# Designed miniproteins, single chains, continued (5), part 20

Each design is a single chain, and the fold is of that chain. pLDDT is the mean over its residues in the fold that is shown.

## One batch from the design tools (miniprotein)

Design m16671
Fold by ESMFold2-Fast:
Structure m16671 (fold): chain A 100 residues (1-100)
Amino acid sequence: DAEEQREREEVAANPEKVLEEARALAERLGTVHGASEAEVEAHLLFNEGSVYYVLGKKEEAIEKYEKAKELLSGGKKEVVEIYLYVVKEDYEKAKELIEK
């Protein structure tokens, strides 16, 4: 898929554009799914967290995921918790390497 490959190359070259596009997409998806107000907010926060994680902004990603988690329940909440665990573990490994 040449188009997807080209998009990934653009993402690597301009991460800020990806953040803007992800926010717009998250807002659209939250609205279309007929979700509750809280669930729409959680979807926006989750997608913002994912974009921050891709950009290497782990602290911001954690904050967004924590807020999304509090607005969700069941399997949706568990998915966000998995992302939090992955981000936190990766952060701790990075910190340990910096501190020797």
Scores: mean pLDDT 65

Design m16672
Fold by ESMFold2-Fast:
Structure m16672 (fold): chain A 87 residues (1-87)
Amino acid sequence: SFEEKKEEAIKLAEEVIELAEQYNAPGHLLDRLRKLYELLKKATEEQFPAVIDALIRAVDEMIAAFKNDPEVVKKLEEIRKKLREIK
């Protein structure tokens, strides 16, 4: 259901934010992730695909930012895969 997809996406967004905070991601990226998290919580079914696509792009930027940390990259790639499966 849409509500189940939305709940899973919210959990995945929380995981990305936790990684961004733990590994001291660039401030502009952390701010963008937090804004997307708030948009995701309020998203209607019609708005949901666009917010997921924006979140996937933010995860791609996180992967690029942490390219020298393979453990972080692996976790982000797993999150990205799950986000792609939700839509």
Scores: mean pLDDT 89

Design m16673
Fold by ESMFold2-Fast:
Structure m16673 (fold): chain A 68 residues (1-68)
Amino acid sequence: SREQRALEDIRRLAEELGLSEEETERLVAVVKEYMARLAQAQTEEEANAAEKEGLRRLFAILDEARRR
């Protein structure tokens, strides 16, 4: 499925970036939540809100990983 492939791509990206297993699972959780919200979005406003929140959480995880 598209969801399965996206999650596999995110895990591969996390591995390439040297993220820990815990950081990888947080990243996967963010992507899963984003995809679920996007699938439930009935308006462009809801889709945009899901993307904004997803990116905010994604950047927070990457920022924490870089500070280690």
Scores: mean pLDDT 80

Design m16674
Fold by ESMFold2-Fast:
Structure m16674 (fold): chain A 61 residues (1-61)
Amino acid sequence: MLNSIKYGLLYGLGKVSNMGPYSSLPESVLNQLKEQGLQLYESGKVTDEEIEKYLEEYKKS
């Protein structure tokens, strides 16, 4: 998964307060990244365990 989509997922789930390095992107792009991440989670392609790993990556960035 692209890092931008990981950030979109975390932000869409309310796990992070901003999109990190992607926060300067247009709002329409940020919304697309959130939608893509959430669709992967809702379809079962991303697990809660993988979300925790993405949060750990986010905290280290």
Scores: mean pLDDT 79

Design m16675
Fold by ESMFold2-Fast:
Structure m16675 (fold): chain A 68 residues (1-68)
Amino acid sequence: SAADERRIRQVEVMLEWFVREGSRVLSPEELIARLERFVATRLAEETNPAVRAAIEELTARYVARIRA
């Protein structure tokens, strides 16, 4: 739904901001740990399996970029 797409987009925007600003002050390991905690909080409130899967895929993509 449009609401599901909006929630996924909001998480992506937040992850992009988090990585951009966090990478300036945190080590890659600290940044990954904080990002994973943020995502865990969002997933705890999300009941739609498709939205959960999309958020998990986004998280994996950002973690891979940080590790690169």
Scores: mean pLDDT 85

Design m16676
Fold by ESMFold2-Fast:
Structure m16676 (fold): chain A 90 residues (1-90)
Amino acid sequence: SMADEVAKMMKKIRKIVTEVLEEAGVPSSGRVAGGVDGTSSAIVGYLLGWESEEDAIASAASSIASTGLVDRKTAEELARRSLERAKKEL
C-alpha cells in the first residue's frame, strides 16, 4: 500500500539524516529526535512531490535548528547534505 511505501521511505530517510547529523558531531539522541523526524518528513515530502526543494530545505533546516545544537547556517548545510544524500540513495 501507499502507507507501507511511505513508511519504508521514512525509515530510510531517518537513517540518512541521523548519519549526516552524527558525521557533523550532532548527537542523535534526546533533543535531536524531533529534528531528525522533522527533517525526514520534509525530505520525504520533496521526494513524493508534495514540497519544492527550497521549501523542504527550509523546513528541514528549521527542524535541525530547533535542537539548539547548531546555528542556522549549519542547519541549512546539514539539511542540504541530507537531501542530496537521500537523492543518491533513492
Scores: mean pLDDT 80

Design m16677
Fold by ESMFold2-Fast:
Structure m16677 (fold): chain A 60 residues (1-60)
Amino acid sequence: SMAERRARLERRIATLEKAIEQVKKMLDSLKKNNAPDDKIRFLEKQLEVLEEMLERLREA
C-alpha cells in the first residue's frame, strides 16, 4: 500500500538524518581538535554520500 511505502521511506529518511547529524558532530569535534587532514577528508566524503542518499530518497 502507499501508506506502507511511505512509512518505510520515512524510516529510511529518519535513519539517514540521524547518521548525518552524528557525522557532522564527529567532524566538528575533529576540526576543533586539529585531527589529521586525511581523517577529516574521509568524514567529509562520508557526509557527502549520506546527504546525496538523503536527497535521492526525498525526491522519491
Scores: mean pLDDT 85

Design m16678
Fold by ESMFold2-Fast:
Structure m16678 (fold): chain A 117 residues (1-117)
Amino acid sequence: AKEYFELGLLYYQEGLVLYRQGRLEEALEKFDKAIEHFEKAIELDPNYAAAYYALGLAYYNRGLVLAEQGRLEEALRDLDKAIEYFKKAIELDPNNERAREFLAEAEARRAELERQL
């Protein structure tokens, strides 16, 4: 579980760097790998609160990249996944204030994108 989580974090950080550089397709590839590894972490440990939070972040940022590419329906699906995983992270770790902040951000971004559709 921890090894998959740590590798997922490395891919997630690479995705963020690429996103900041405007390298959208490469950022998506790294976020896809991050999601894959975080999903394996929660498969091995279904109560791994940090992995659910990290999944929320990966889906959130992948959704933002997809929105920037005009792929609005795919972006909405990713924001829905981000919301789901942030809620699960808060359920498992009620003291994760950052998960609550990102939940609010994901809900706001989802509403903004839905208005564009």
Scores: mean pLDDT 90

Design m16679
Fold by ESMFold2-Fast:
Parts: sequence; structure tokens; C-alpha cells
Structure m16679 (fold): chain A 77 residues (1-77)
Amino acid sequence: MPLMGALDVELTPEEEEALAKEIRERAKKLAEKYKTEEGLSEEDAEFIGESVAIGVAAGLPEEVAREQALANVKEAK
């Protein structure tokens, strides 16, 4: 399953909660940023923000995660 990242780190429950909080906060900031920079709807910006935040947390570069999220939004037409 693609849920495992390149990091071989054992996360404690406390670290998992901290990571989830970081993902949510990053997703919110990225959604606001992309809404402003790309002129996206609130729904599209939220989706992209969440996808990028999760991707970055999984070890993807932000640029790659952003490109993948944008492609997914365009494909969903």
C-alpha cells in the first residue's frame, strides 16, 4: 500500500496526533495560498491544499504534490 513513506520511523500516538494537526494547519494555509495565487474556487483550493499537505507529510516535494493535485482536479471534469 502507498501509505508507507520513504521514512523508516516509528511514530508514537502522540507523534501521529501532532502530524495530523500539522497536516490540517498546512492544508488550511495552502488552500488560502492557492485560492489567491491560482484563482481557484474554495472547494478546489481546499482539495489541493489537503492533497499537498498529505503529500508533503508523506515525503513528496511540495511542487510534485501540487502538480499531482492540480492534475487530479482537472481530470475530475
Scores: mean pLDDT 72

Design m16680
Fold by ESMFold2-Fast:
Structure m16680 (fold): chain A 81 residues (1-81)
Amino acid sequence: APAPSGAAVALAQLVNLGAEVLAEFKAKHPDISEEQYAAFGERAQELLTELLRRLGGRPPTPAEVAELRARMWEAADEIVA
């Protein structure tokens, strides 16, 4: 069973990653519409939620964090294309 401390660490790390990627996306594309930014935020949240469910309360590995970051940037590219 997932420990509360492990779940809290996983959630905080992934939320921080999502916030960093969203900030970097906005900085990289300062002229994007609010609709595009919102769409990316929704897609990033979906990816975060999927990983959190897969983790089952354990903290993510560096490889899982890197994979999530890569998937978020793939989604970003699709939204700006």
Scores: mean pLDDT 78

Design m16681
Fold by ESMFold2-Fast:
Structure m16681 (fold): chain A 62 residues (1-62)
Amino acid sequence: SELEAQLRAAVATSPDPVERTILGELLRAESLTEEQLQSGLARIRDPALAALAREFALPRLA
């Protein structure tokens, strides 16, 4: 998946350890609640990266 590849690259290259943790958890989660998704996205500073993470997570919402 192109989205997964871009998120994995962001985890590997992001200088922000909080962003890396959030993105890593998003990639590992099989399902997410809307509340969990919104909480995670609020802590991602880059709006383009947040949009990418949201697109990846949407099909996985419970």
Scores: mean pLDDT 76

Design m16682
Fold by ESMFold2-Fast:
Structure m16682 (fold): chain A 110 residues (1-110)
Amino acid sequence: MKIEVTATVGSAPKTARAIYKGYLLELRVVPSSSGNSGTLELAAVDLKTLYRSGAAVKTDASGTFVLEVEGDTATLRNKETGEVAATIDLSKPLSSPEAFTTASSTIKGT
């Protein structure tokens, strides 16, 4: 399964949703009103318990972001660069701190 959302500086927030294996997956992109920074919000809802978990990642880029699900792993990446912003391990309970992993979109050093 694959969800794409394009972010544009100064535009309204955009949300894409899909249902996968009894989870509602939500990708929300909140562009900055000025500059190239914004926020990616990735959330999952267990449709049996209605438990919601999510992570927010700051990004320095406008662009197209892709949430791709293979097996029990959902990966959020920039479509143009391939840089991974966040992952969800759907084999873990959403209450587990291991269910969500986030990365910074900023350059991490040398």
Scores: mean pLDDT 71

Design m16683
Fold by ESMFold2-Fast:
Structure m16683 (fold): chain A 103 residues (1-103)
Amino acid sequence: VAPPEVVRLRVTAPTQEAAERTAQLTRQLLEEAGLRVGEVETVADPSSKSITVEALLRVGDREVTVVTERPAPANPSDEQLEKTAQETADTVLRAARLLLAGA
């Protein structure tokens, strides 16, 4: 049985720096929790009013996409990036536990 993994992590934010930092923080939290993180994609969208993180979670033969979205200004603070990363990690971990339980 393969361990749970995030096959792909995509982060969209108003700036490239915000997207990359959110992706880095999210990956760190997931890996510290024992999840393998594969592909990481970052997208800068200056028209965006949010930070959106999409994680493709695989547990055995089951795959789910976890999406978290948080409102963000054009220049998000480190606190906002950290909160988005934490919310994403918590949501992915909850989904992984439910999938492992067969629910």
Scores: mean pLDDT 85

Design m16684
Fold by ESMFold2-Fast:
Structure m16684 (fold): chain A 95 residues (1-95)
Amino acid sequence: DQIEKDTKAAMEKENIDEEKLREIREEGIRAVREGDWHSALAHGIFLANAGDLEGVREIGEAAREMGDERTAEILFELAELNLEERREYMSIVRE
């Protein structure tokens, strides 16, 4: 997967390792529990761009558990589609 390879190369250059991704995941989950949906979505988008789709799903599950179905739906969609694929899809089906 070219996206995965490019993401790994970017992480090496930016010193974004698995520990930093874990910290971002934990911060996103905390934001959900505090009701800060904007911060939760920002962390989810960052993890999606970094290829940590499991992290995006964990933030989404936390949002669902807190009753924030809208944030959960957005995060689960990001976990299934990368941002480029989502942009292309939205461009095609936008009414």
Scores: mean pLDDT 70

Design m16685
Fold by ESMFold2-Fast:
Structure m16685 (fold): chain A 70 residues (1-70)
Amino acid sequence: KINVIEAIKLFRKKNPSGTITKEEFIELLTKEFGVDKEKAEELFNRYDTDGDGTLSFEEFKKIVEEISKE
């Protein structure tokens, strides 16, 4: 049960630059939302299309919306 609004608020508090690293993303999803580490890594890799090791706010929002439907 992931609250999309709460996830967005936490992203903005921790990442004012509008990007999140792989380590920050995995920690946020696993510790705050109870997502499995393997699933968090899979989601990061699927949306990190450039392979640069970061996600934009738009990519993060799409991931959270996907998880919230499950």
Scores: mean pLDDT 76

Design m16686
Fold by ESMFold2-Fast:
Structure m16686 (fold): chain A 81 residues (1-81)
Amino acid sequence: SAAEREAQVRKLLEEARKYEELAREHLEKTREYNRKSNELYEAGNIEESMEYGALAVAHAVEATVNRILARKLREEAEELR
């Protein structure tokens, strides 16, 4: 029924919003750790700079994965409209 499709669309959009939120959080961490990595590099603290750089990369990967998941859920919701 139309009501059942609308309920499914709402559920998919709620899930998409959760993944979009996680992607935003990971992107913020990526920016924070990149800034910290650059500051440490300029200060000559190469080892700690590389550690923060690696954390930034890890969070960037998570942000990308969560964005892809959100996009797929939104596409699925649009197909049901």
Scores: mean pLDDT 91

Design m16687
Fold by ESMFold2-Fast:
Structure m16687 (fold): chain A 65 residues (1-65)
Amino acid sequence: SIEEKIKKLKKTIEQLRAVKKANEEGLSKLEPSSEAAQRLRKSIEGLDEYIKKLEEEIAKLEKEL
């Protein structure tokens, strides 16, 4: 059902936000100019983009209800 799909997407967003928080905490402990910091910033940016797309998908599904 559409409701089950929305619930699953919301759960996925929660998991992605937890990963983002862990990456942000990791980033705060790294040298800003390091390769590790650059990689984590890229990962955080990708997570933000993916979360945004999932939120847009939820909005589309809610219009079908």
Scores: mean pLDDT 86

Design m16688
Fold by ESMFold2-Fast:
Structure m16688 (fold): chain A 90 residues (1-90)
Amino acid sequence: PSPETARENAAAVPVLAEAAKELADKALEAYEKGDVRSAAVYLTAAELMVVAAEVALELGKEAMSEEELEEARKAVEEARKHVREVREKM
């Protein structure tokens, strides 16, 4: 990708990772209230946000310092673990 596209993808990683965690929290809240359909929709959206964050990380890594790349990898891993933990409770 162009340097501009790589920087945009790098910037998107933490935003997408946080969106995944927020959607997973929404899924669990809906599930606990008995709204299993909304829970399924939010969980699916959370899983898609994790995939989007992983793709953004790959496309953005050339624009990242070693420190930024390690932080981005941690954010994606935390989001993936959080979504998995929510899924295991449903």
Scores: mean pLDDT 88

Design m16689
Fold by ESMFold2-Fast:
Structure m16689 (fold): chain A 92 residues (1-92)
Amino acid sequence: MFEGPEEALRLAEEAVRLGLEAMRLGAEAGDREALNAGIGAAIAGIGAAVTAELGLRAGNEELVEEGLRAAEEALRLAREALRRAEEAVRER
């Protein structure tokens, strides 16, 4: 089985989940930067998932690889946003 699309979708789902949690915590802390970063990471994760799924449906391996790279970057951004939001909540 070609595992690239499944990994891209898994990473994208995690990025959306963590991005939304960062958004929630950023809103709770009143940290607009953390809130906006969380939203951005979630949107990036959705875009990565769409790209990977379109690549899978079209049999386009390059598009799947683009989706995987986008999902990895979205997850990195989501983790950074979550760290920022958690720190902001702790400083209250």
Scores: mean pLDDT 85

Design m16690
Fold by ESMFold2-Fast:
Structure m16690 (fold): chain A 72 residues (1-72)
Amino acid sequence: SMERIIEAVLNTVKDYVRVLSDQEVTEQIKAIIDELARRMPESKIQELLKKISEIVSEDVFNKIVEHAKSIL
């Protein structure tokens, strides 16, 4: 289920924010988005990005969005 994949990714992102630097969080989330973009429609990636925006800093989120725009 795509919904369960999104939930698992969000839980992983929450764990990353607690333990990793902003740079490391950004790199890990970019890698996750790269993998998911190959398997999920853009609409589901956009839904995931909206939920990630509630968890990460604005600076991290802006870098992730810029990356996602380059690959979608």
Scores: mean pLDDT 88

Design m16691
Fold by ESMFold2-Fast:
Formats: C-alpha cells, sequence, structure tokens
Structure m16691 (fold): chain A 55 residues (1-55)
C-alpha cells in the first residue's frame, strides 16, 4: 500500500516512470525544498523508496 503510494508519487513527480536512481534524486530534491511531510515521514518514505528501487 504505502510502497504503491510512494511509487505513484515518484511517477507523478517525473510525469512517467523514470529510472530508479533519477526518481530517487528528484524525491530527495522535493524533501530539500520543504516537503509537507514530517521529518519522521520523510525518512520512512525514503526507506520505502529505497526498497522499491532495490526490488
Amino acid sequence: SLEDEVRAAVAALTGRELSPEEAKALFIAELEAGSTLSKEDQDKVLALLQEILDS
């Protein structure tokens, strides 16, 4: 569920499915710009994104 949400968010940020490494970089840039996510949620999402990319 949350993995699918993260994947969908990454796809939305890139407009389509992008390379895993580039998608991760863009997500990190979004967090740097001041995401609406809490610090704890940011770390959680990054961990899940890494899991998805490692799959």
Scores: mean pLDDT 62

Design m16692
Fold by ESMFold2-Fast:
Structure m16692 (fold): chain A 86 residues (1-86)
Amino acid sequence: SLKEEAIKLIENLTEENLEEAIELIAELVKQKKYEEAIELLELIAEKYGLREGAAAEIVRIAEENGKEVPEEIRELAARAVEAARA
């Protein structure tokens, strides 16, 4: 499945393939699989501490495609904005 492919990519995540991992998560958001997207964001955070950046990218992609974003993802994106502002 798309989620299983994303998990395998994230388990072997490098800085160079992070963009590909974000695109897979964005595809899950486009399919309205938000719970899976959040789980993958948490996995990325464990590897890189990039949860806030990834959440902001997902929110951007979802909103550009006219999709509603769950509060959990919006909260993570808000934290990314707050961190950048500080």
Scores: mean pLDDT 67

Design m16693
Fold by ESMFold2-Fast:
Structure m16693 (fold): chain A 75 residues (1-75)
Amino acid sequence: MEEIREKVAEAVREHLLSLGYPQELADEVAEKVREDPSKIVQAVEEAARKHGVELSASDIAAIAMLAVGTMLEAE
């Protein structure tokens, strides 16, 4: 459902901002997650490359787990 996708996208966006990553990166990841939440890892990696930002493997894993948890809570 679009509502669940929006909730996941916002949770991921806020988490990236809380970690100190740029707003532009967080906004692009959120947009990609709204389109397809199953590609969240790819979305994060693509946005990071586009903006010249290096994300740690632990941050990527935390974001993926946050997305899964947010989807489960929406049920």
Scores: mean pLDDT 77

Design m16694
Fold by ESMFold2-Fast:
Structure m16694 (fold): chain A 61 residues (1-61)
Amino acid sequence: QLEEAEQKVREKQADLKTAEQNLKDARASGDLAAESQAEWDYFDARQGLGGWNTVLRGILS
């Protein structure tokens, strides 16, 4: 459903924003372990958003 896909995209966009902020905070902290974890979380959030954007594009096309 279009509405469900749009809602999932919004949810993943929020996750990505949170991951971006966490990555900035981790990099500013100088803690390499925290930075590595935040980088992985950011990557995972981007993949999730990309997947749902693909679903939404398929519905719209």
Scores: mean pLDDT 79

Design m16695
Fold by ESMFold2-Fast:
Structure m16695 (fold): chain A 89 residues (1-89)
Amino acid sequence: MPKTKEELKKYAQQLIDEARAAIDRAEELMKSLPKVSEIARRYLEQARAALDEAIEAMKKGDYEKAVFYARTALSAAGLAIEILEKEKK
């Protein structure tokens, strides 16, 4: 577990990078499908909003808040991917 402010910053950046990759994956998957559910789109919107909050928290030096929002973004993007994979015919 990160214990210092510097370790929290590195961990937050790692989670932000992972969330961004997951959002990119969900967006690619949406582009490949002829029809996309509103639920998948809503989770992707939630993921983007949470990622923006994580980035803003990083700019303000609130690394604990950045970790929280980055985890939220990663979770929402993951749910969008799961739904989109199930919609793959």
Scores: mean pLDDT 84

Design m16696
Fold by ESMFold2-Fast:
Structure m16696 (fold): chain A 84 residues (1-84)
Amino acid sequence: DDAELLEAARVVAEVLDETAARLSNRELSEQLRRAGEEIRRAAERRDVDGALRALGRAEQLVSGFSPEEQEIFREAQARVLARL
């Protein structure tokens, strides 16, 4: 269901924003904020293909995380999911 996918994408965007706020690497933080914004814009437009492309770019950024950055990301996921 496209609506469920777009809702999940919005949750991912919140996790990216939460992660970006806690990262010491400012360049990576800015890249995550941009990816989150792209996801939100695609979701607002109900652009499933755009959301999937933006999610793919976010996944690529996360795959390059250091162990410390991965820990921050996992903590951000836990916080966002606890609020749902």
Scores: mean pLDDT 86

Design m16697
Fold by ESMFold2-Fast:
Structure m16697 (fold): chain A 82 residues (1-82)
Amino acid sequence: SKALELIKKAEDLLKEKGVTEAAKHFQRARDYLEQGKKKEALKHLVEAVRIVTRKARETGDPELEKLAKELNKILDEVAKIL
């Protein structure tokens, strides 16, 4: 599914950047989506994006700001599919 592919892309990107707590939320979202639990999946995706956005705001790190923008685009695309 396109939604599962986008979620996996976000999970891998977060792991590469060392934001492992947010990556775990994307992994849980994928697990819920495979079970057909779309609402639970979306809750975890939103939480992951909030974690990265908060870190970007607190640190002023331009790499985290870029990551937050990319994750928001992935979240928007997944939400349209679900």
Scores: mean pLDDT 82

Design m16698
Fold by ESMFold2-Fast:
Structure m16698 (fold): chain A 54 residues (1-54)
Amino acid sequence: DEALKRLGELTGKSVSTIKKQLEQSGMSLKELIQRYRDAGEITEEQAKELLKLA
């Protein structure tokens, strides 16, 4: 979906890689977005926009 594509663009990861990470971690897409923000891989503003799409 749109949130997965945008997250891939921001992190440099493919949509397939992100989907696999979701499956392996058991996290929701919203939780994964928050983890990337906490790790400094995306900004607070980017995370807020992604959460609206997820």
Scores: mean pLDDT 79

Design m16699
Fold by ESMFold2-Fast:
Structure m16699 (fold): chain A 72 residues (1-72)
Amino acid sequence: SKEELKEEILKLAKEKFKDADELITWLYTRGLISAEQAKLLSPARTIEEAVELLTEHLDEEQLRRIKEALEK
């Protein structure tokens, strides 16, 4: 489910990144989100807010791909 993916993405993102900007930049540079999606995430001030916006704007398949990339 999207909720389960949200929890796992949040945990992994907190372990790998210091802030929302680092997470968003990483997602964009790896081609996991579009420029339009990066703009939707730009208001995030924390990793928690960025992950909330990810789950709001991306589908389950896109979130699954992000989780898989974060696990590497």
Scores: mean pLDDT 87

Design m16700
Fold by ESMFold2-Fast:
Structure m16700 (fold): chain A 75 residues (1-75)
Amino acid sequence: MPEVGDKALVVTTDGGAVGGTISEILSDDEVAVEATTASGALAHLKPGDIVVVRVLSYKVIGDTTLITGRVVEVR
């Protein structure tokens, strides 16, 4: 399970990516990520934006959690 404070890289099924830190675990399948970097379909996001992601799958690679998901909310 991802934890608050973990480094995350989110890759969306529609070609976006967000790198950042997990700021909140909202449910079993939703996490909030504080963005530091963004690209592709999500390149309009700014550092410090909170991105709520529905998690479809995840994989731990070193100290980073790679999340495949969909963005459901931007705060």
Scores: mean pLDDT 82

Design m16701
Fold by ESMFold2-Fast:
Structure m16701 (fold): chain A 89 residues (1-89)
Amino acid sequence: MALELVQKALSLPPATPREMHEELLKAEKEGLIKPINIEEYSKEEIYEIVLEEAELFLKRGRPAAAAGVLLLGAFYMIAKDIEEEIAKR
């Protein structure tokens, strides 16, 4: 799942990490990004939320915001996997 979000982000028009961050801040101010608490959301729910948000940004001509949301979602999913792995040790 996380790798699929990264691959989708990389298929979009190239954007720098700075451009993605600036567009994510604008989208948060506009109320277009749902805050994700990794303790409250499953990996499947995170995947669905960020795909829906990315598709909305693409329809609005905001590919840097779409890429940023996809990469942020992938980060949350990887963070959950790391926490689950540490808990087994």
Scores: mean pLDDT 79

Design m16702
Fold by ESMFold2-Fast:
Structure m16702 (fold): chain A 76 residues (1-76)
Amino acid sequence: HMEKEAEELLEQGRKAAEAGDKETAANYFSRVAALYLQAGEPEKAIEAAEEGLKIDPNSSTARVLLKLAREKLAAA
């Protein structure tokens, strides 16, 4: 179930952020973004990738996923 998987990854990301591990937290948010992209939900993928970049602005994975999600959303 996509929603359950996303919730589990978000919980792990939140715990990493609380522990001060910004890179690990951004990685979990990036995994959520990738999951939503695979599910055809680019709007949710954008939200997850933006949260990852908010925590770690240097996250290349979150930046790439945000770009991909925006491209998917713009596709007709």
Scores: mean pLDDT 84

Design m16703
Fold by ESMFold2-Fast:
Parts: sequence; C-alpha cells; structure tokens
Structure m16703 (fold): chain A 80 residues (1-80)
Amino acid sequence: DELEKAKKIIDQAMNDGYDYVVRKALETAYEILKKAGFSDEEALKLALIATGKAIEEKGSNLEEVIKKAKELAEEIAKKL
C-alpha cells in the first residue's frame, strides 16, 4: 500500500525534525493536484504519496525534496 508506506516515511521524517520539509513538499504537491482537478480528499492522498516518495529518494534536503514532490505531482496530473 503506497499510502501506508508514505505515511510511515512522513512520520519518521517528522520525528527526525524535518517538519518544514514535509510541510513544504506536501503543500506544493497538493496545490498542483488541486489545480489539475482532483478532489480535496484525492489531492491530499496523492500529495502524501508524492511527498513520501520524494523524501525516500532525496532524504532531508529541502530543495531536492520539494523539486521531486513537484515532479511526481505533475506526472500524476498529466496521467504519467
């Protein structure tokens, strides 16, 4: 389950003090998905998945995590 995996990654990052990275990545992905026409509930679910994947791939680097979360959200929005 991608959502459960994403939630565990996000929880660990928050516990490690990376609240700001999590928040900024999640906000960025959510806005892209909302503009693409997803409902609030679906946009949040997909933004959590994109954020979790970005943190898994890029660690705690703010710039890299936000960039990756944006790329993943844009891919979802374009049906990629």
Scores: mean pLDDT 85

Design m16704
Fold by ESMFold2-Fast:
Structure m16704 (fold): chain A 107 residues (1-107)
Amino acid sequence: HMSVEEKIRELLARMQAALDAGDFDGFVEAAREILKVLEQVTDPELAVDAVESLLGLIYRAMRRATPEQKARLQALVDEIVELVRKKLPPDLAEWISRRAQELLAEA
């Protein structure tokens, strides 16, 4: 798990750097790489922690985004919710889905 956890941490750092630099494409690219890594994760705790961090960064990006960028971030959140429903137990998937919807409503 450590090499996968380190990879996720590095990609989250890339998302933060892209956000700080105003690099929307780099932000989305790093987020999609995290989603690909998460497809291979079997540890629900690691998956939940990674998704919470990912959603937090997306929320921050939404607050600074143009209307066109917000549509792209909405699509990214939809992909995250789909992955979570596929990989996590139904109760955790529903909790994360509700949290994602709440964050988007506040953005």
Scores: mean pLDDT 83

Design m16705
Fold by ESMFold2-Fast:
Parts: C-alpha cells; sequence; structure tokens
Structure m16705 (fold): chain A 110 residues (1-110)
C-alpha cells in the first residue's frame, strides 16, 4: 500500500530528526508508532485501525515540525516533501480524521 510506504518515510525521518535534535521523547514516540505500523501491516489490521494510526503519525510529525530546534535542522526541501506526504496521507483519511489533520498541517505551514 502506497500510504504505508509514505507513513514509513515520515516515521523514519521523525526518528532521525528527533535524534539529531536530542529529543529522546519524540524519538521514542516515533519508534513506538513505527512498531505499531509494522505490527498493523503484519497482522492485516482493519482500515479503521490503519486510519487511526495514520492520524497519530500526522499528529506526531506536526508536533515535531512545531519544535523550532528540530525544524531548524531540516532543510527547506525536506520540509516541503514532509508537508506533501502529510497532505497525501490526510486526503485518504475519513472526513472526521481528515479535517483534524488538515488543520494541523495548516498550523505547521505558518
Amino acid sequence: MDLINKAYRLLVGAIIASEKAGDEELKKKAEELLKKLEEAVKNKASQEELDKLFHEIIKLVAELLKNEKIRSIIDDESIEEILKLLEEIASQLPPELREEVLKLIEEIKK
């Protein structure tokens, strides 16, 4: 599934960025979500469970990009790619989750 690969890319990037910034809490959250994503794929989790997981991943990445120290170590090209991946995942979520995550994406663009 293309969305799974996009979510993996976001989580791997979040782990690397939080590690470089020395944010052990954000790194731990990203690692836990990556493990949950891997288990969900392995166990053929329902679309509802995957949608909830994608929502949590977008929330984590938004939290990471709101952290000025973390954002300052990521180049502008990578920020644009991250925002594109977030929007692509958000567009595939059900309306109730999509509205919340699109709001988060707009907040981090400011």
Scores: mean pLDDT 82

